Designed miniproteins, single chains, continued (5). Designs and how they scored, part 23

Each design is a single chain, and the fold is of that chain. pLDDT is the mean over its residues in the fold that is shown.

## One batch from the design tools (miniprotein)

Design m16766
Fold by ESMFold2-Fast:
Structure m16766 (fold): chain A 89 residues (1-89)
Amino acid sequence: SVPVPEEAVREQAELREIAASLPGEPAERERAAQAAKLVEAVLRGEVDKEEVLKELREAGEEKLAELVEELLKNPELSLLERAERFYAV
């Protein structure tokens, strides 16, 4: 099958919805949703990756910038999978 950029965008959107349904701190779920939205915008070519990361870091949102950067480097590693691994009980 031919890789489709839209597939990666859809996957991130699904992970955002699932992450938002997870039991946990509201601030953590909000950060996960923000990271997913930013990754989605970058993958769609709506915003420049470097500009987004720079803006987040200048705003003091280092953790959010790290999440966005990690998701963009490893789209196969979902934010949900990472969160579940940390909550594994």
Scores: mean pLDDT 63

Design m16767
Fold by ESMFold2-Fast:
Structure m16767 (fold): chain A 64 residues (1-64)
Amino acid sequence: SDELTRRLREELARAGEAKRRGDYEGAARHYERAADLVLEGGGDPRQADLLRQQAERYRELARR
């Protein structure tokens, strides 16, 4: 749907902004939200898996 595509783009943009600020925990949350939106829209589960892998990567970077 057009609305789900727009929300997905918003979440990816917010992940990018969080990364630029060094907010890796925030970036991870936005990638998780993006993956949920893909699945909610009946999209490709492989795309959702790649987004979850990005979330895990940024969660690892958030360790302090």
Scores: mean pLDDT 87

Design m16768
Fold by ESMFold2-Fast:
Structure m16768 (fold): chain A 74 residues (1-74)
Amino acid sequence: SARETARALAERAAARAGSATLTGDQAGLVLSGLVSRGVLSPEGAEKAYAALAERHGDRVSAEDLVEAALRHRA
């Protein structure tokens, strides 16, 4: 499912970073990965990224990223 794909990418990114939360740059890379996998359009990824920055500043959890990605699906 889209949620499972988003969670897997976000949790893998957090594990690679050695942190429970992702930076904005790391979140942007996960969102780009979701576009490549057909979960998000490029426009949806831009909207999700903007929403994450507005609500969470410079650090986001895997769960926050998953919810933002799913809210901005085409």
Scores: mean pLDDT 81

Design m16769
Fold by ESMFold2-Fast:
Structure m16769 (fold): chain A 59 residues (1-59)
Amino acid sequence: SIESLLYKKDRELFDEYIEESVKNGVEVIKLVVFGASDEEIDEVDRRFEEKVQEILSKL
């Protein structure tokens, strides 16, 4: 998994990944609770995927 790879290779990047994952999860939950569109939720997930790729590029 990405989590396992980061944890073994770079603990700082692992911590960054976890922080970004938590932030994404909270934002998605808020959007769902307030009845946001699927498109708005997809945009939040897309930005998270871009952040994950950025973190992986630092390995």
Scores: mean pLDDT 83

Design m16770
Fold by ESMFold2-Fast:
Structure m16770 (fold): chain A 73 residues (1-73)
Amino acid sequence: SAADEYIKKAEEYLKKGEEALKQGNRKQAVTYLSEAKRYLDKGREAATSEEQKAKVEELEKRLEELLKKVGEL
């Protein structure tokens, strides 16, 4: 489904953002986390099952945590 594809892309960009943060690359982290947010917003709008909604919520919490770490960098 479209939601599953958006969720998958969000997860990929979150992982790239985490890696950029580990490397101290703030600009790269912001770029990847912005893409993750874009896909999560689309995933949330496209989500139709409780499993999809729960996964989007999980990834949104992870994004919020990573954005806080960007602010500390």
Scores: mean pLDDT 87

Design m16771
Fold by ESMFold2-Fast:
Formats: C-alpha cells, structure tokens, sequence
Structure m16771 (fold): chain A 86 residues (1-86)
C-alpha cells in the first residue's frame, strides 16, 4: 500500500507510477482509504512520499491514533532500497 500526495505523483515521471503499479502497490490519499486497506490487510506495509502535508497527516494518524508499527511505515526510498528488483 502507498500513501502519497497527488501533487508529488503528478510531478514525478510516468516511470515512477509504473514502478509502483508493477510492484502491486495500492495508492491511498485519505485516512478513510487507509482504514479500509488495513481492515483487509492488517499486516500491510504502508509506503509514503515525503514532503506532502496529506501524507504526513496520514502517517501521524497511523502512528498516534491506530498505533500502527513504525517498522511497517516506509518512505518510497526505503521501500526501493529493500526491494531493489522492482
């Protein structure tokens, strides 16, 4: 799963979106979408793009309201470092 700012993805190349889609990642842009995702996959890794206010608010919600493990919340760079074959 991916939490991202629509602005960040619009400024990225088509190749960035291709990488995320090829990796089978689900794009989420709201707290409601994150809650729906976690109901289906409680153990999902959440990936976020840094610098977006929406993304930072969702990350804060995951950590402080849901008690989601920080070890399962990754930046895009951290995800790509752990999965260099995508």
Amino acid sequence: AVITDDYSLRDESEKYREILEKAGLTLVNSIKQVEELLKKNPDAEIIYQTGGSLTENIRDYLLNELGYPESRILTVDEYLERHPDV
Scores: mean pLDDT 64

Design m16772
Fold by ESMFold2-Fast:
Structure m16772 (fold): chain A 87 residues (1-87)
Amino acid sequence: STAEFIGRLIQAILSSILPDLSLDEYMEVNKELIKLGKELLKENASTEEIYQKFLDFVEELGRKLGSEELVKNAKELLDKVMEQFKG
C-alpha cells in the first residue's frame, strides 16, 4: 500500500540520521517527515513522486547539516525500499 511505502521511507531516513542528530533534531525531522507523508497520501501521489519528494527532503537535510555522507546513506536505504515496492 502507499501508506506502507511512505512508512518504510520515513523509517529509512530516520534510521540513517539517528547517529548524527540530537534527540530534539531527530524529533523535528520525524515531525516534518510525517507531515510530508500525510500530504502525499492526501494528494494520491504516485510512487515515483513520493520517492522523489523524500529524496528532495534528504538532499535539503544534508545541505542544512553539511553532511554528504548522511545523504548517501539515506539514499541507499530509500533505494532498497523503492526496489521492494516496484511491482
Scores: mean pLDDT 83

Design m16773
Fold by ESMFold2-Fast:
Structure m16773 (fold): chain A 90 residues (1-90)
Amino acid sequence: MLAEQARETAERDAEVLRAQGKEEAAEEVRRLGEEIARAIEEGDAEKAAELFAEMVRLVAEAEEVDVDPEELEKQIEALKEKLKKKLEEL
């Protein structure tokens, strides 16, 4: 289930980026989503969390979202910790 959710999230984000003409970013997001799904399937919580943080950062940068870098880093770290905890409970 989590692996499927990772793929679905990446596909959705990639589709948004592709609609904006950001094809390379869209393909990179899809690649990261697949790597996250594999890490989840392998039970590698730390790798999955790190890849997820990378994907979130890539999407924000590709969307050129004007966000506070400190706030973005905080959100990414919180997401990494939540993902690690959920994978550990599996």
Scores: mean pLDDT 74

Design m16774
Fold by ESMFold2-Fast:
Structure m16774 (fold): chain A 80 residues (1-80)
Amino acid sequence: SAEEQKLKELLAELYLKALEEKDYDTIKKIKEVMELIDDENASIEEIKKKIFELAEYIKKNRPELKELVEEIIKVAEELK
């Protein structure tokens, strides 16, 4: 879907920002979400839950990425 593609693009942006800071813990969590999106057996509900867990982690540990994370949450809520 268009929402899924936009979500992947936003997650890739988040990944690049974490890579610039050499934040491998954040990179690992982002990769887990991206892998779940590409998993043919994953439900939309599972994907949303994992994204919201990632968002809470980022808000706590990387507050400077809050605006990007809020956009990711908004797009994730539009998944059907």
Scores: mean pLDDT 84

Design m16775
Fold by ESMFold2-Fast:
Structure m16775 (fold): chain A 71 residues (1-71)
Amino acid sequence: MYVPDAETQALAQTLRDLVQRAEDGDPEAVALVREMEERLTDLGIKAQQGDEKALEEGMELLKRFLREVLA
C-alpha cells in the first residue's frame, strides 16, 4: 500500500522507454525485455501459488536489473 515515489515512477518510465525501443525494432532492447519477462514470469508463478516473498523478490530483482542494465 505504499505510494510510489518519483524514484519508482522514474523506473516505470525507464521500463516503458525500453519497451518502446523494442517495438521500434531495437534488437538489444528486445533481448533485454525478453530476459526481464522470463525472470518476472518465474517469480510471478511462485507468487500466484501463494509465495508472497516471491512477489517482493521479483520487484527488487526488476529494480536491480534495470539499474544494472542502464548503469
Scores: mean pLDDT 69

Design m16776
Fold by ESMFold2-Fast:
Structure m16776 (fold): chain A 83 residues (1-83)
Amino acid sequence: MAALYAARAEEARRLAKRAEEQGDDVSARIYRLIADGFDRASRGDYRGAARYFRKAADLARQAGDDELARELYEAADLFERLA
């Protein structure tokens, strides 16, 4: 499990860098928060993961991406239940 979350964190960091290179600062910030969330989960800090996913969801909602926001809130709730 930890190795899977670490791999997901690295993938999210790559997506954040790509978004930055394309000038999409909002998506870059969302992906950085997702990466931080998976990094916390990889260390067994599921409450920390949930907090980062909620921050990412709030930012997605502010950007008008309601679908992404919903998915990120669902992920945050899942990590909260694993804590």
Scores: mean pLDDT 87

Design m16777
Fold by ESMFold2-Fast:
Structure m16777 (fold): chain A 57 residues (1-57)
Amino acid sequence: SDLTLQVKAILAADGFNLPPVVLNNVLAAAEGNQEELLIRLATLGVPVATLQKLQQL
């Protein structure tokens, strides 16, 4: 999905390397809900600055 590609690109650009299986599981568990996605990424240690970029998608 377009959202999945944008999330991957932003994480990579900010140097936050998640294993593909972990990222795919987080995206699947969020079920397209942006707020749930941000909460799950925050629990994995994704920085606030990166989460703010993702929030603007």
Scores: mean pLDDT 79

Design m16778
Fold by ESMFold2-Fast:
Structure m16778 (fold): chain A 106 residues (1-106)
Amino acid sequence: RKTLSPEELAFRLRYREELERVYRESPPEVLPLEIMKVLVRFYPEASPEDQELLKEDMRKIIESLLEQGVISEEEAKRLLELLENEDYEGLLSLLDEQIARLRAER
């Protein structure tokens, strides 16, 4: 909507590059969780406008994972509670546990 500052443009470029790396390097079964880890890592550095967009995207990813049966209702609730409490360390830890579980199920 508005013209982005050079700092906002640089942030969005770094964010895009990290997402593209995750898309290339992550197996399909863990890709949505790896994407969510990128969103969590970039969230504290984002502008207020970008923080709201990232938070909404994280909620949509959690909902999609639940609908597809990748995570349980209990796991989805825990992720949403951590997100609302801005417990990014707890959120990253739980995402790492889910990734390890999915990789071990093969």
Scores: mean pLDDT 79

Design m16779
Fold by ESMFold2-Fast:
Structure m16779 (fold): chain A 70 residues (1-70)
Amino acid sequence: SVDEILERERETFLKQAEELYKKAIEAAKNGDKQTAIRYAVAASLMYAAAGEPEKAREIIEKVDKLIEES
């Protein structure tokens, strides 16, 4: 069914977003600002695609703060 396809698609986007966000945090902590920004943007787009626009915004703010601290 369409609902099953949409659910699978959402789950895929969320898993990708989580992996990318984790990489963004790691890069930010290591002082690699460019890599952190690239992963954060990619993760944000995937969260938005998964229907999680609030989370998409939150992760950008979190990565920006970590970049400022490094």
Scores: mean pLDDT 85

Design m16780
Fold by ESMFold2-Fast:
Structure m16780 (fold): chain A 82 residues (1-82)
Amino acid sequence: MQAPQIDSASKEEVVEGARELVELAKEGAPKSVIAARASAIMLLAMNDPEAVKAVKEIGDALLAGDIEKAEELVREMEEKAK
């Protein structure tokens, strides 16, 4: 089996990506850029369906303009990655 150690690293990368996605939205990035970045992060998380769902919810919140909800979802995701 391909390395179990990669699972721990990929979770940290997904959390970091989600945090960067929120910052990108705060900087006023176009919704198309936010959607594309969220999709890329979901691909990184594809072996973790809970992480994929969390990133999708973060992306959806940002596309709706609900940055506070997106920040809360990132914080919850970071806690689960420990």
Scores: mean pLDDT 75

Design m16781
Fold by ESMFold2-Fast:
Structure m16781 (fold): chain A 83 residues (1-83)
Amino acid sequence: SAEDRKRLEVGMTLGVFEIHLWTLKKAAEKDPKDEKTLADVQKAIKDLQKFYQKNKDYMSDQEKQRLFDLLQELQNILKQMQA
């Protein structure tokens, strides 16, 4: 169904965010004071929040949990960089 295709697209997009999180985490570990990495983390948080608002009706509870976990990890990186 169209809904099934949309759910598959959501899952794939969450996978891309998970890969991007790994990249941002490595960059922050290498240089916690890098202004570009800080801006990229802030942008990733906003992009993820926007993705949720646009796609929440097509997301399973498991996908919502994946998104919530990604958001928490990004927020933790942001806090560590701002300390």
Scores: mean pLDDT 85

Design m16782
Fold by ESMFold2-Fast:
Structure m16782 (fold): chain A 82 residues (1-82)
Amino acid sequence: SEAEKLAEEAIKAAEEGDMEKAAEKVIELGKLALTQIPNVLTGTGLAIQAIGVSLDLLREKDPERAKELAEKFAEMVLEVLG
């Protein structure tokens, strides 16, 4: 799915130390959650979390820590979208 592709791209970018790309892909995941999740509160909550995670990724210098942040967010989105 599109969510799975964005999740994989975010995690890969974070692991490779490309924090700007990881943040961009996390924002795209948040936008997808906002538009595709029928529950407005859940979709909005994930989109707000995407902003927070993206800011954390932009400040992160450890690729292992960045990968964990991206994976946790991706898991939350994929649990809802399937």
Scores: mean pLDDT 84

Design m16783
Fold by ESMFold2-Fast:
Structure m16783 (fold): chain A 104 residues (1-104)
Amino acid sequence: KPEVEVTAPDSAAGAVEWLREAAERIGGKAKLTVNADGTITGEVEGPGARVKITTNAGSLRIEAEVGGKRARLETDADGNLVRLEGSPEAARVAGIEIEDSVEL
């Protein structure tokens, strides 16, 4: 049974660490904004690549763009994968790995 396994940050601390790693991968700078409602928005922009992360009430959204190709990952508030779309190249820049796993 092919299953998509994605390592995504589930917390503010995880989002900060993930964003730092994304900045190192694309050679860019990371910008993190923590809003009064608890929403965290992070962005990394480098030469030919951009990664954006948004967390809100436990939900997670990651958007990556490299060389005009895009990838998008979304999870719900329970950490379940809701959407994974786009280019494997852009997903790789965001640190998204797609592998076969079996849930028992």
Scores: mean pLDDT 64

Design m16784
Fold by ESMFold2-Fast:
Structure m16784 (fold): chain A 76 residues (1-76)
Amino acid sequence: IEELLKKLSEIERRILAYLLSNPDKKVTVDELAERLGVSKEEVEQAIKKLEEMGYIKRDEKTGEYYASEKAIELFK
């Protein structure tokens, strides 16, 4: 499990850790950027990779992101 985290950048790891700690939470890109103290662009890039890996999902109606069932199961 930790070996999977080593393949992620610091920002990707921080986003994933936050969402896994709050698996019932949905967050916007703006909320993540504010919480991590990084640019919206950096969050967008990190989110794209995490979504491609299947670790997070996007709610198309709200634009919010949340931890996938796959990520929750892997990082329990």
Scores: mean pLDDT 78

Design m16785
Fold by ESMFold2-Fast:
Structure m16785 (fold): chain A 61 residues (1-61)
Amino acid sequence: MTPEERLEEILEELKTVASEEQYQSAEALAREMLATGDESGVEALAKLLERELQILKEQQE
């Protein structure tokens, strides 16, 4: 899986568990990072959002 594909998958999952405001913020940040063409930045953001996703899933319990 490419960093871009991973980021897209994480955003789709965030859409189901995050608030609308949190999702919009994450989507905007992802768009900006993808626009830079910085693969390492995209990977770092994907890791950060994956951690946020995990926390939000735990909060849904």
Scores: mean pLDDT 78

Design m16786
Fold by ESMFold2-Fast:
Structure m16786 (fold): chain A 76 residues (1-76)
Amino acid sequence: MKEKLEEAYKLARDLLLNGRAATAEEEEQLKILEEALRKGELVEEERELLKELGEEVGKKKGVPKEEVEKAIKEFL
């Protein structure tokens, strides 16, 4: 579980940033998610954050929403 969640997080982060530096707001959201993954446990709020991050990445970057959702769905 923890390993798969880390992979989903890395994918979402890479798609969101697309090689650029994170903004302060993005870093804040990503930090919360990283802390949750480090603890090896995701509460409902943190799972929702991961889902929202994936949806936002798809919308902003024009990446197919289904591609991001596919990576995250198996971990929720």
Scores: mean pLDDT 62

Design m16787
Fold by ESMFold2-Fast:
Structure m16787 (fold): chain A 74 residues (1-74)
Amino acid sequence: SEDEEAARRGGEAAAEYGAAGDSGGAATPQHMAFKAGLRGGNEEAARAGKEAADAGKAGDSVTAQRYGELAARA
């Protein structure tokens, strides 16, 4: 679905920003993945996107990357 694709793309972008050490850049795609996961009914993607967004806001690029990857795969 459109929401599943948006969640996956958001997770992928978050993972790339996290890998580059850019936690601030990761936060927006992660939030988008969280919202798309909620709309699409994919609770795993929504939770992973939320965890990644919270990590991005906290400046934890490693955790943001991990949860971004999980959101992309869910």
Scores: mean pLDDT 73

Design m16788
Fold by ESMFold2-Fast:
Structure m16788 (fold): chain A 90 residues (1-90)
Amino acid sequence: REREVEELLEEIRRLAEEALRLQREAEELAAGAKSADDLSPEAKELIQRALELVAEIARVFERAKEVAPERAEELDEEAERIVREAEAEL
């Protein structure tokens, strides 16, 4: 179902863009911080929101793989990329 897969992939792109924006904002706020304890409450909140979006992205990827199993490998690679980027901001 091409249209359903396209809609799910578009949702993933929107969530991924938002997560990356939040991670970048958190990184800017954390500039000069040497540990998580040095982060402002605002930076910690942005990181937490980014992690929540990563979890939502993973859920949507699972749904997309159910609709298009033939693309599961591509979808897994994209999901791993997003998770690695989010974890790097912890």
Scores: mean pLDDT 70

Design m16789
Fold by ESMFold2-Fast:
Structure m16789 (fold): chain A 112 residues (1-112)
Amino acid sequence: SAEEEKAIKVLKESLKEVFPDVELSEEEIRKILDFAKNALSTKDPVAVAAVLITLLAMKKQGKPVDLGISDLVELGEKLAKNLPLEESDDENMNEFKKKAKELYELIREKTK
């Protein structure tokens, strides 16, 4: 759909701004968005997709974080509701939460 193509473009452009050294193809972003929409029980698939993209980008940068699917969905839903994110004792986890928030906020601005 035209809305899905716009979402994929905005996700890709936003990823380039937050992670300029990480490249994901439109096909990879499409698969992540489709997974969030169809495989995960969420009202906020774009926010959950932003969290999944951040996780993948950080893994490509050698900064992996270990989170279950339910925790990733919860984080995405908290971002969509503009709720505060709790600080962790893990530096990589704090960077992940910060980057996921930055990516999602940029997506929201580009979709206004």
Scores: mean pLDDT 83

Design m16790
Fold by ESMFold2-Fast:
Structure m16790 (fold): chain A 69 residues (1-69)
Amino acid sequence: DAALDAVNEEVAREFQELSKTLPREEANRIAIRAAKAGLDAIDAGYTPEQVREVVREEARRLAEELKAK
């Protein structure tokens, strides 16, 4: 399943990057929420490429929101 692989690969990549600068608990929370956004995009009929973008953008948005506190 190319779309599910896209979610798993992008979530793993974003988690690795977030784990360099954030506490593990916060990185895990963001990764879970980004994964859910990716899974919702699959359900909505997005392509694997679009699913990767959804995961990436959601992870970055959540990290930015955390930084703004």
Scores: mean pLDDT 83

Design m16791
Fold by ESMFold2-Fast:
Structure m16791 (fold): chain A 92 residues (1-92)
Amino acid sequence: SKKEELIKKLEELLKKFEKETDKIIRDLKAGNITVDEAVKRLVELIKEFEKKLDELEKEGLPQEEIRKAVIRLTAEALRVIGTMIDVELAKK
């Protein structure tokens, strides 16, 4: 169904977001990027996600699926924030 196709597209979007947040976390832990650079990458990633989620909503993605996606996105963003806190606190 069209609903199942939209949910599949949403799941692919969420998996892409998770893959990119994992990359930011790895780069932060390795010292390859600064906290300032991680913030810029996270903001850009959230903006891209918001734009794509809006497109799916306009195509008929149900509100309940949008709500669940926002919760998952928030959890992933919090993982990046937690890593940024850990990096700053580890500075001697």
Scores: mean pLDDT 88

Design m16792
Fold by ESMFold2-Fast:
Structure m16792 (fold): chain A 91 residues (1-91)
Amino acid sequence: SAMEEKMLKRLEELDKEAREIYKKGKEALKNGDIEKAKKYLLELQIIEGVVLIILGVAKMLGMEKVAEYAEKVIEEIRKMIEELEKLLKEQ
C-alpha cells in the first residue's frame, strides 16, 4: 500500500541517519571530544524513539513488513547505542 511504502522509506531514511550519527559519535570519541559523543548518543536515542513509534503504529495497523523492518532497525540502533555507551564509560 502507499502508506506502507512511505513508512518503509521513512525507516530507511532513519536507519541511514542513525548510521551517520553513529560514525560521527565514534570519530568524536577517537578525538577525545566527550561532549560531542554524548550529543550523538542522545541523537541516536531520539531516532530509536521515533522508530519505536513507527513500530507501534505498524503493529496497530497490521503492517507486518513495516513492523519487521522497524524491529531490525531498532536492534541495530540499540547495538550502536550500547557500543557508544561502553566506549564513553572506558574514557
Scores: mean pLDDT 91

Design m16793
Fold by ESMFold2-Fast:
Structure m16793 (fold): chain A 90 residues (1-90)
Amino acid sequence: SSEEFWNKIRDIANKTLKSLKDQGQISDEEAEKLIKLLDELKERFIEENVKTEEEAYNVVIEYADEKGLSEEEKNLLLNLVHKAIEKLKE
């Protein structure tokens, strides 16, 4: 299901952000901001029945544009989702 797909992405993304924080590469505030943006995507993933990598990227792009995220923030969010999906393929 789209909810199961989202929950797997969210879990991996959270672990990735925790690792980056532990390494001192991002602040607690930056990690919290990114995870909140990811959590806001859950409803849209379910509503749009997202089940594939391409569909996930499209939803992230649309959401980032609607929220008025900077290109940098949009790229960080896309990269987190991309890394999570690649990890799911392992």
Scores: mean pLDDT 81

Design m16794
Fold by ESMFold2-Fast:
Structure m16794 (fold): chain A 86 residues (1-86)
Amino acid sequence: SKAEEEQKYQEGLEKLREILKKELKLPEKEVEEIIELIKRYYEVASEIAEKLAAGEEVPEELLKEYEELKKKLEPLFKKLLELSAK
């Protein structure tokens, strides 16, 4: 259900917030800015995925926003992958 998806999403954001604060030692302000970017990235990526699954056309403005958010978050994703490596 949407409620279960929302709960899982919120739990994921909280775990990420902990990693950013405790493992990466980032200031609270920077953590919240990153969380806001990730929320927007998730929303855009989810909408694109839903449109593609439905066989619908994805608006160019949505794809451009996705690429811009991906570019902003790429250094963070790389650091998170390094943290998850054995």
Scores: mean pLDDT 80

Design m16795
Fold by ESMFold2-Fast:
Structure m16795 (fold): chain A 71 residues (1-71)
Amino acid sequence: MEAEVEALWAELTALVRAASEEQQRAALERLGRLQAELAALAARHPDEETRRAALPRAVAALRALIAELRA
């Protein structure tokens, strides 16, 4: 799961490098929202199981962003 997130992050990074400044801003805004949401979950529930439960959501969000940048 974590290795999958890292692979998706690498793909997103490559797409962002090739993207326009406008697309880069949109991507950063969405990533900022995702990071803030995950940070809030970690602060409220610092246990390992809760953090692991957040990984599927992170994967889904990264895939959605990659699909949008490719469109």
Scores: mean pLDDT 69

Design m16796
Fold by ESMFold2-Fast:
Structure m16796 (fold): chain A 72 residues (1-72)
Amino acid sequence: MTPEEQLKLAAQQAAAELSTLASEEPASAEELQALAQQAAAKVPEVESIEIDTEKQTVTVTGKDGTVLTVKG
């Protein structure tokens, strides 16, 4: 797999972890960002997750320095 493909799979795993941590709809973008960081900590390939609610984008950074930006 390419580093991008590996990070994409790791991002899907982090999204599943985030869904488990979120009880219902998050009250704020700040709370969603905090939960995303907790989800990232549970996935070994992910260093950080950054959510931009205005642009509807999610940027995932891998521990190897690979960066993936997805649009909602």
Scores: mean pLDDT 72

Design m16797
Fold by ESMFold2-Fast:
Structure m16797 (fold): chain A 67 residues (1-67)
Amino acid sequence: IDDYVRRMIRYSRQGDVFGVVRTTIDMVRDNPGISRSQVVSYLSRTDRGSQGAGISAVDYMYDRINS
Protein backbone atom coordinates (compact mmCIF):
# COMPACT_ATOMS: atom_id res chain seq x y z
CA ILE A 1 0.00 0.00 0.00
CA ASP A 2 2.67 2.56 1.02
CA ASP A 3 4.55 2.04 -2.28
CA TYR A 4 1.36 2.77 -4.27
CA VAL A 5 0.62 5.91 -2.21
CA ARG A 6 4.19 7.21 -2.70
CA ARG A 7 3.93 6.67 -6.48
CA MET A 8 0.54 8.45 -6.58
CA ILE A 9 2.00 11.49 -4.78
CA ARG A 10 5.07 11.50 -7.07
CA TYR A 11 2.96 11.41 -10.26
CA SER A 12 0.64 14.11 -8.85
CA ARG A 13 3.63 16.40 -8.21
CA GLN A 14 4.78 15.82 -11.82
CA GLY A 15 1.32 16.74 -13.18
CA ASP A 16 0.90 13.15 -14.45
CA VAL A 17 -2.80 12.54 -13.77
CA PHE A 18 -2.71 9.31 -15.84
CA GLY A 19 0.15 8.03 -13.66
CA VAL A 20 -1.95 8.68 -10.53
CA VAL A 21 -5.01 6.93 -12.05
CA ARG A 22 -3.00 3.89 -13.24
CA THR A 23 -1.31 3.54 -9.83
CA THR A 24 -4.72 3.77 -8.08
CA ILE A 25 -6.14 1.05 -10.39
CA ASP A 26 -3.07 -1.14 -9.74
CA MET A 27 -3.47 -0.66 -5.97
CA VAL A 28 -7.15 -1.73 -6.04
CA ARG A 29 -6.39 -4.70 -8.36
CA ASP A 30 -3.48 -5.91 -6.21
CA ASN A 31 -5.35 -5.34 -2.90
CA PRO A 32 -8.91 -6.70 -3.43
CA GLY A 33 -9.80 -6.16 0.26
CA ILE A 34 -9.23 -2.39 0.08
CA SER A 35 -12.34 -0.22 0.62
CA ARG A 36 -13.43 2.74 -1.49
CA SER A 37 -13.09 5.05 1.54
CA GLN A 38 -9.45 3.96 2.04
CA VAL A 39 -8.65 4.67 -1.63
CA VAL A 40 -10.36 8.10 -1.47
CA SER A 41 -8.32 8.87 1.68
CA TYR A 42 -5.06 8.04 -0.16
CA LEU A 43 -6.12 10.11 -3.19
CA SER A 44 -6.78 13.11 -0.88
CA ARG A 45 -2.95 13.48 -0.69
CA THR A 46 -2.78 14.24 -4.46
CA ASP A 47 -3.84 17.35 -6.46
CA ARG A 48 -7.55 18.08 -7.12
CA GLY A 49 -7.42 16.94 -10.77
CA SER A 50 -5.77 13.63 -9.85
CA GLN A 51 -8.28 13.15 -6.99
CA GLY A 52 -11.26 13.63 -9.34
CA ALA A 53 -9.87 11.37 -12.07
CA GLY A 54 -8.74 8.71 -9.59
CA ILE A 55 -12.06 8.63 -7.72
CA SER A 56 -13.96 8.33 -11.04
CA ALA A 57 -11.75 5.41 -12.13
CA VAL A 58 -12.13 3.63 -8.77
CA ASP A 59 -15.92 4.16 -8.75
CA TYR A 60 -16.06 2.62 -12.24
CA MET A 61 -14.00 -0.38 -11.04
CA TYR A 62 -16.12 -0.93 -7.90
CA ASP A 63 -19.39 -0.66 -9.87
CA ARG A 64 -18.14 -3.27 -12.39
CA ILE A 65 -16.92 -5.67 -9.66
CA ASN A 66 -20.07 -5.33 -7.47
CA SER A 67 -22.67 -5.17 -10.25
Scores: mean pLDDT 75

Design m16798
Fold by ESMFold2-Fast:
Structure m16798 (fold): chain A 55 residues (1-55)
Amino acid sequence: SPTVEEVRQRLQAHRDTVVAQLRAQGASDDEIAQRQAGLDAAIDQHIGHLEQQEK
């Protein structure tokens, strides 16, 4: 099974891809910041669940 850090790295790489695509499509800085914040919050929530399962 992947480690928590491996899962975090994959989710962050996906977030970075989404943000880069939004920039390429001409999204505003505010739209990009809001989307990134939402993705980061979702990653933190998912990782928190995985960390609880390791204990």
Scores: mean pLDDT 83

Design m16799
Fold by ESMFold2-Fast:
Structure m16799 (fold): chain A 122 residues (1-122)
Amino acid sequence: ALPAIPSAAEAAAMDLDGLLALLDTYEGLIDEAIAALKAGDIARAVELMRHLHDMRLAIGVGLEALGLSEEWRKLLLEASKKGKEIYSDESLSPVEKQLKLLEVEREMVKELKKLVEEVQKK
């Protein structure tokens, strides 16, 4: 089963521990989507990637509520730049493009976790 996506109100009320738990869940779904693509389960991969999109929006709301909007914007711009380079690479198959895009998303989540942990230490 897919994990529940927080509402905008729930995401905006989220504390740092709740946001870290959401990021852990999100990272787990990225890993599941990568596994589905590698197994050739395209239907499952697409389902997971759609759910990741909606969860990413909730993560953004939580980050904005915690005053991390500028750091979030910076990470989004970096991920978008990498994604554009991957998407326009005609040497890659559609599956290879999606795998590389999920790896970019995973690295973004790692940087987000570091930022949230640094805020907790202050």
Scores: mean pLDDT 86

Design m16800
Fold by ESMFold2-Fast:
Structure m16800 (fold): chain A 56 residues (1-56)
Amino acid sequence: MDEVGELYMRLYGRAYESNDTDLLDQIDKEIGPLLADGDYETARKKLEELQKKMDS
């Protein structure tokens, strides 16, 4: 889904700019496989959880 792809790119960009290698690794390991498998609902939920943690 376009919305999930946009959220993924935004969070990945934020982590990259913050030099947060642990977050980049977590996104790649948890979100990448879900997107490849077409599990957009689980990917969206995981991305929203990560965004909340970054904003807290």
Scores: mean pLDDT 78

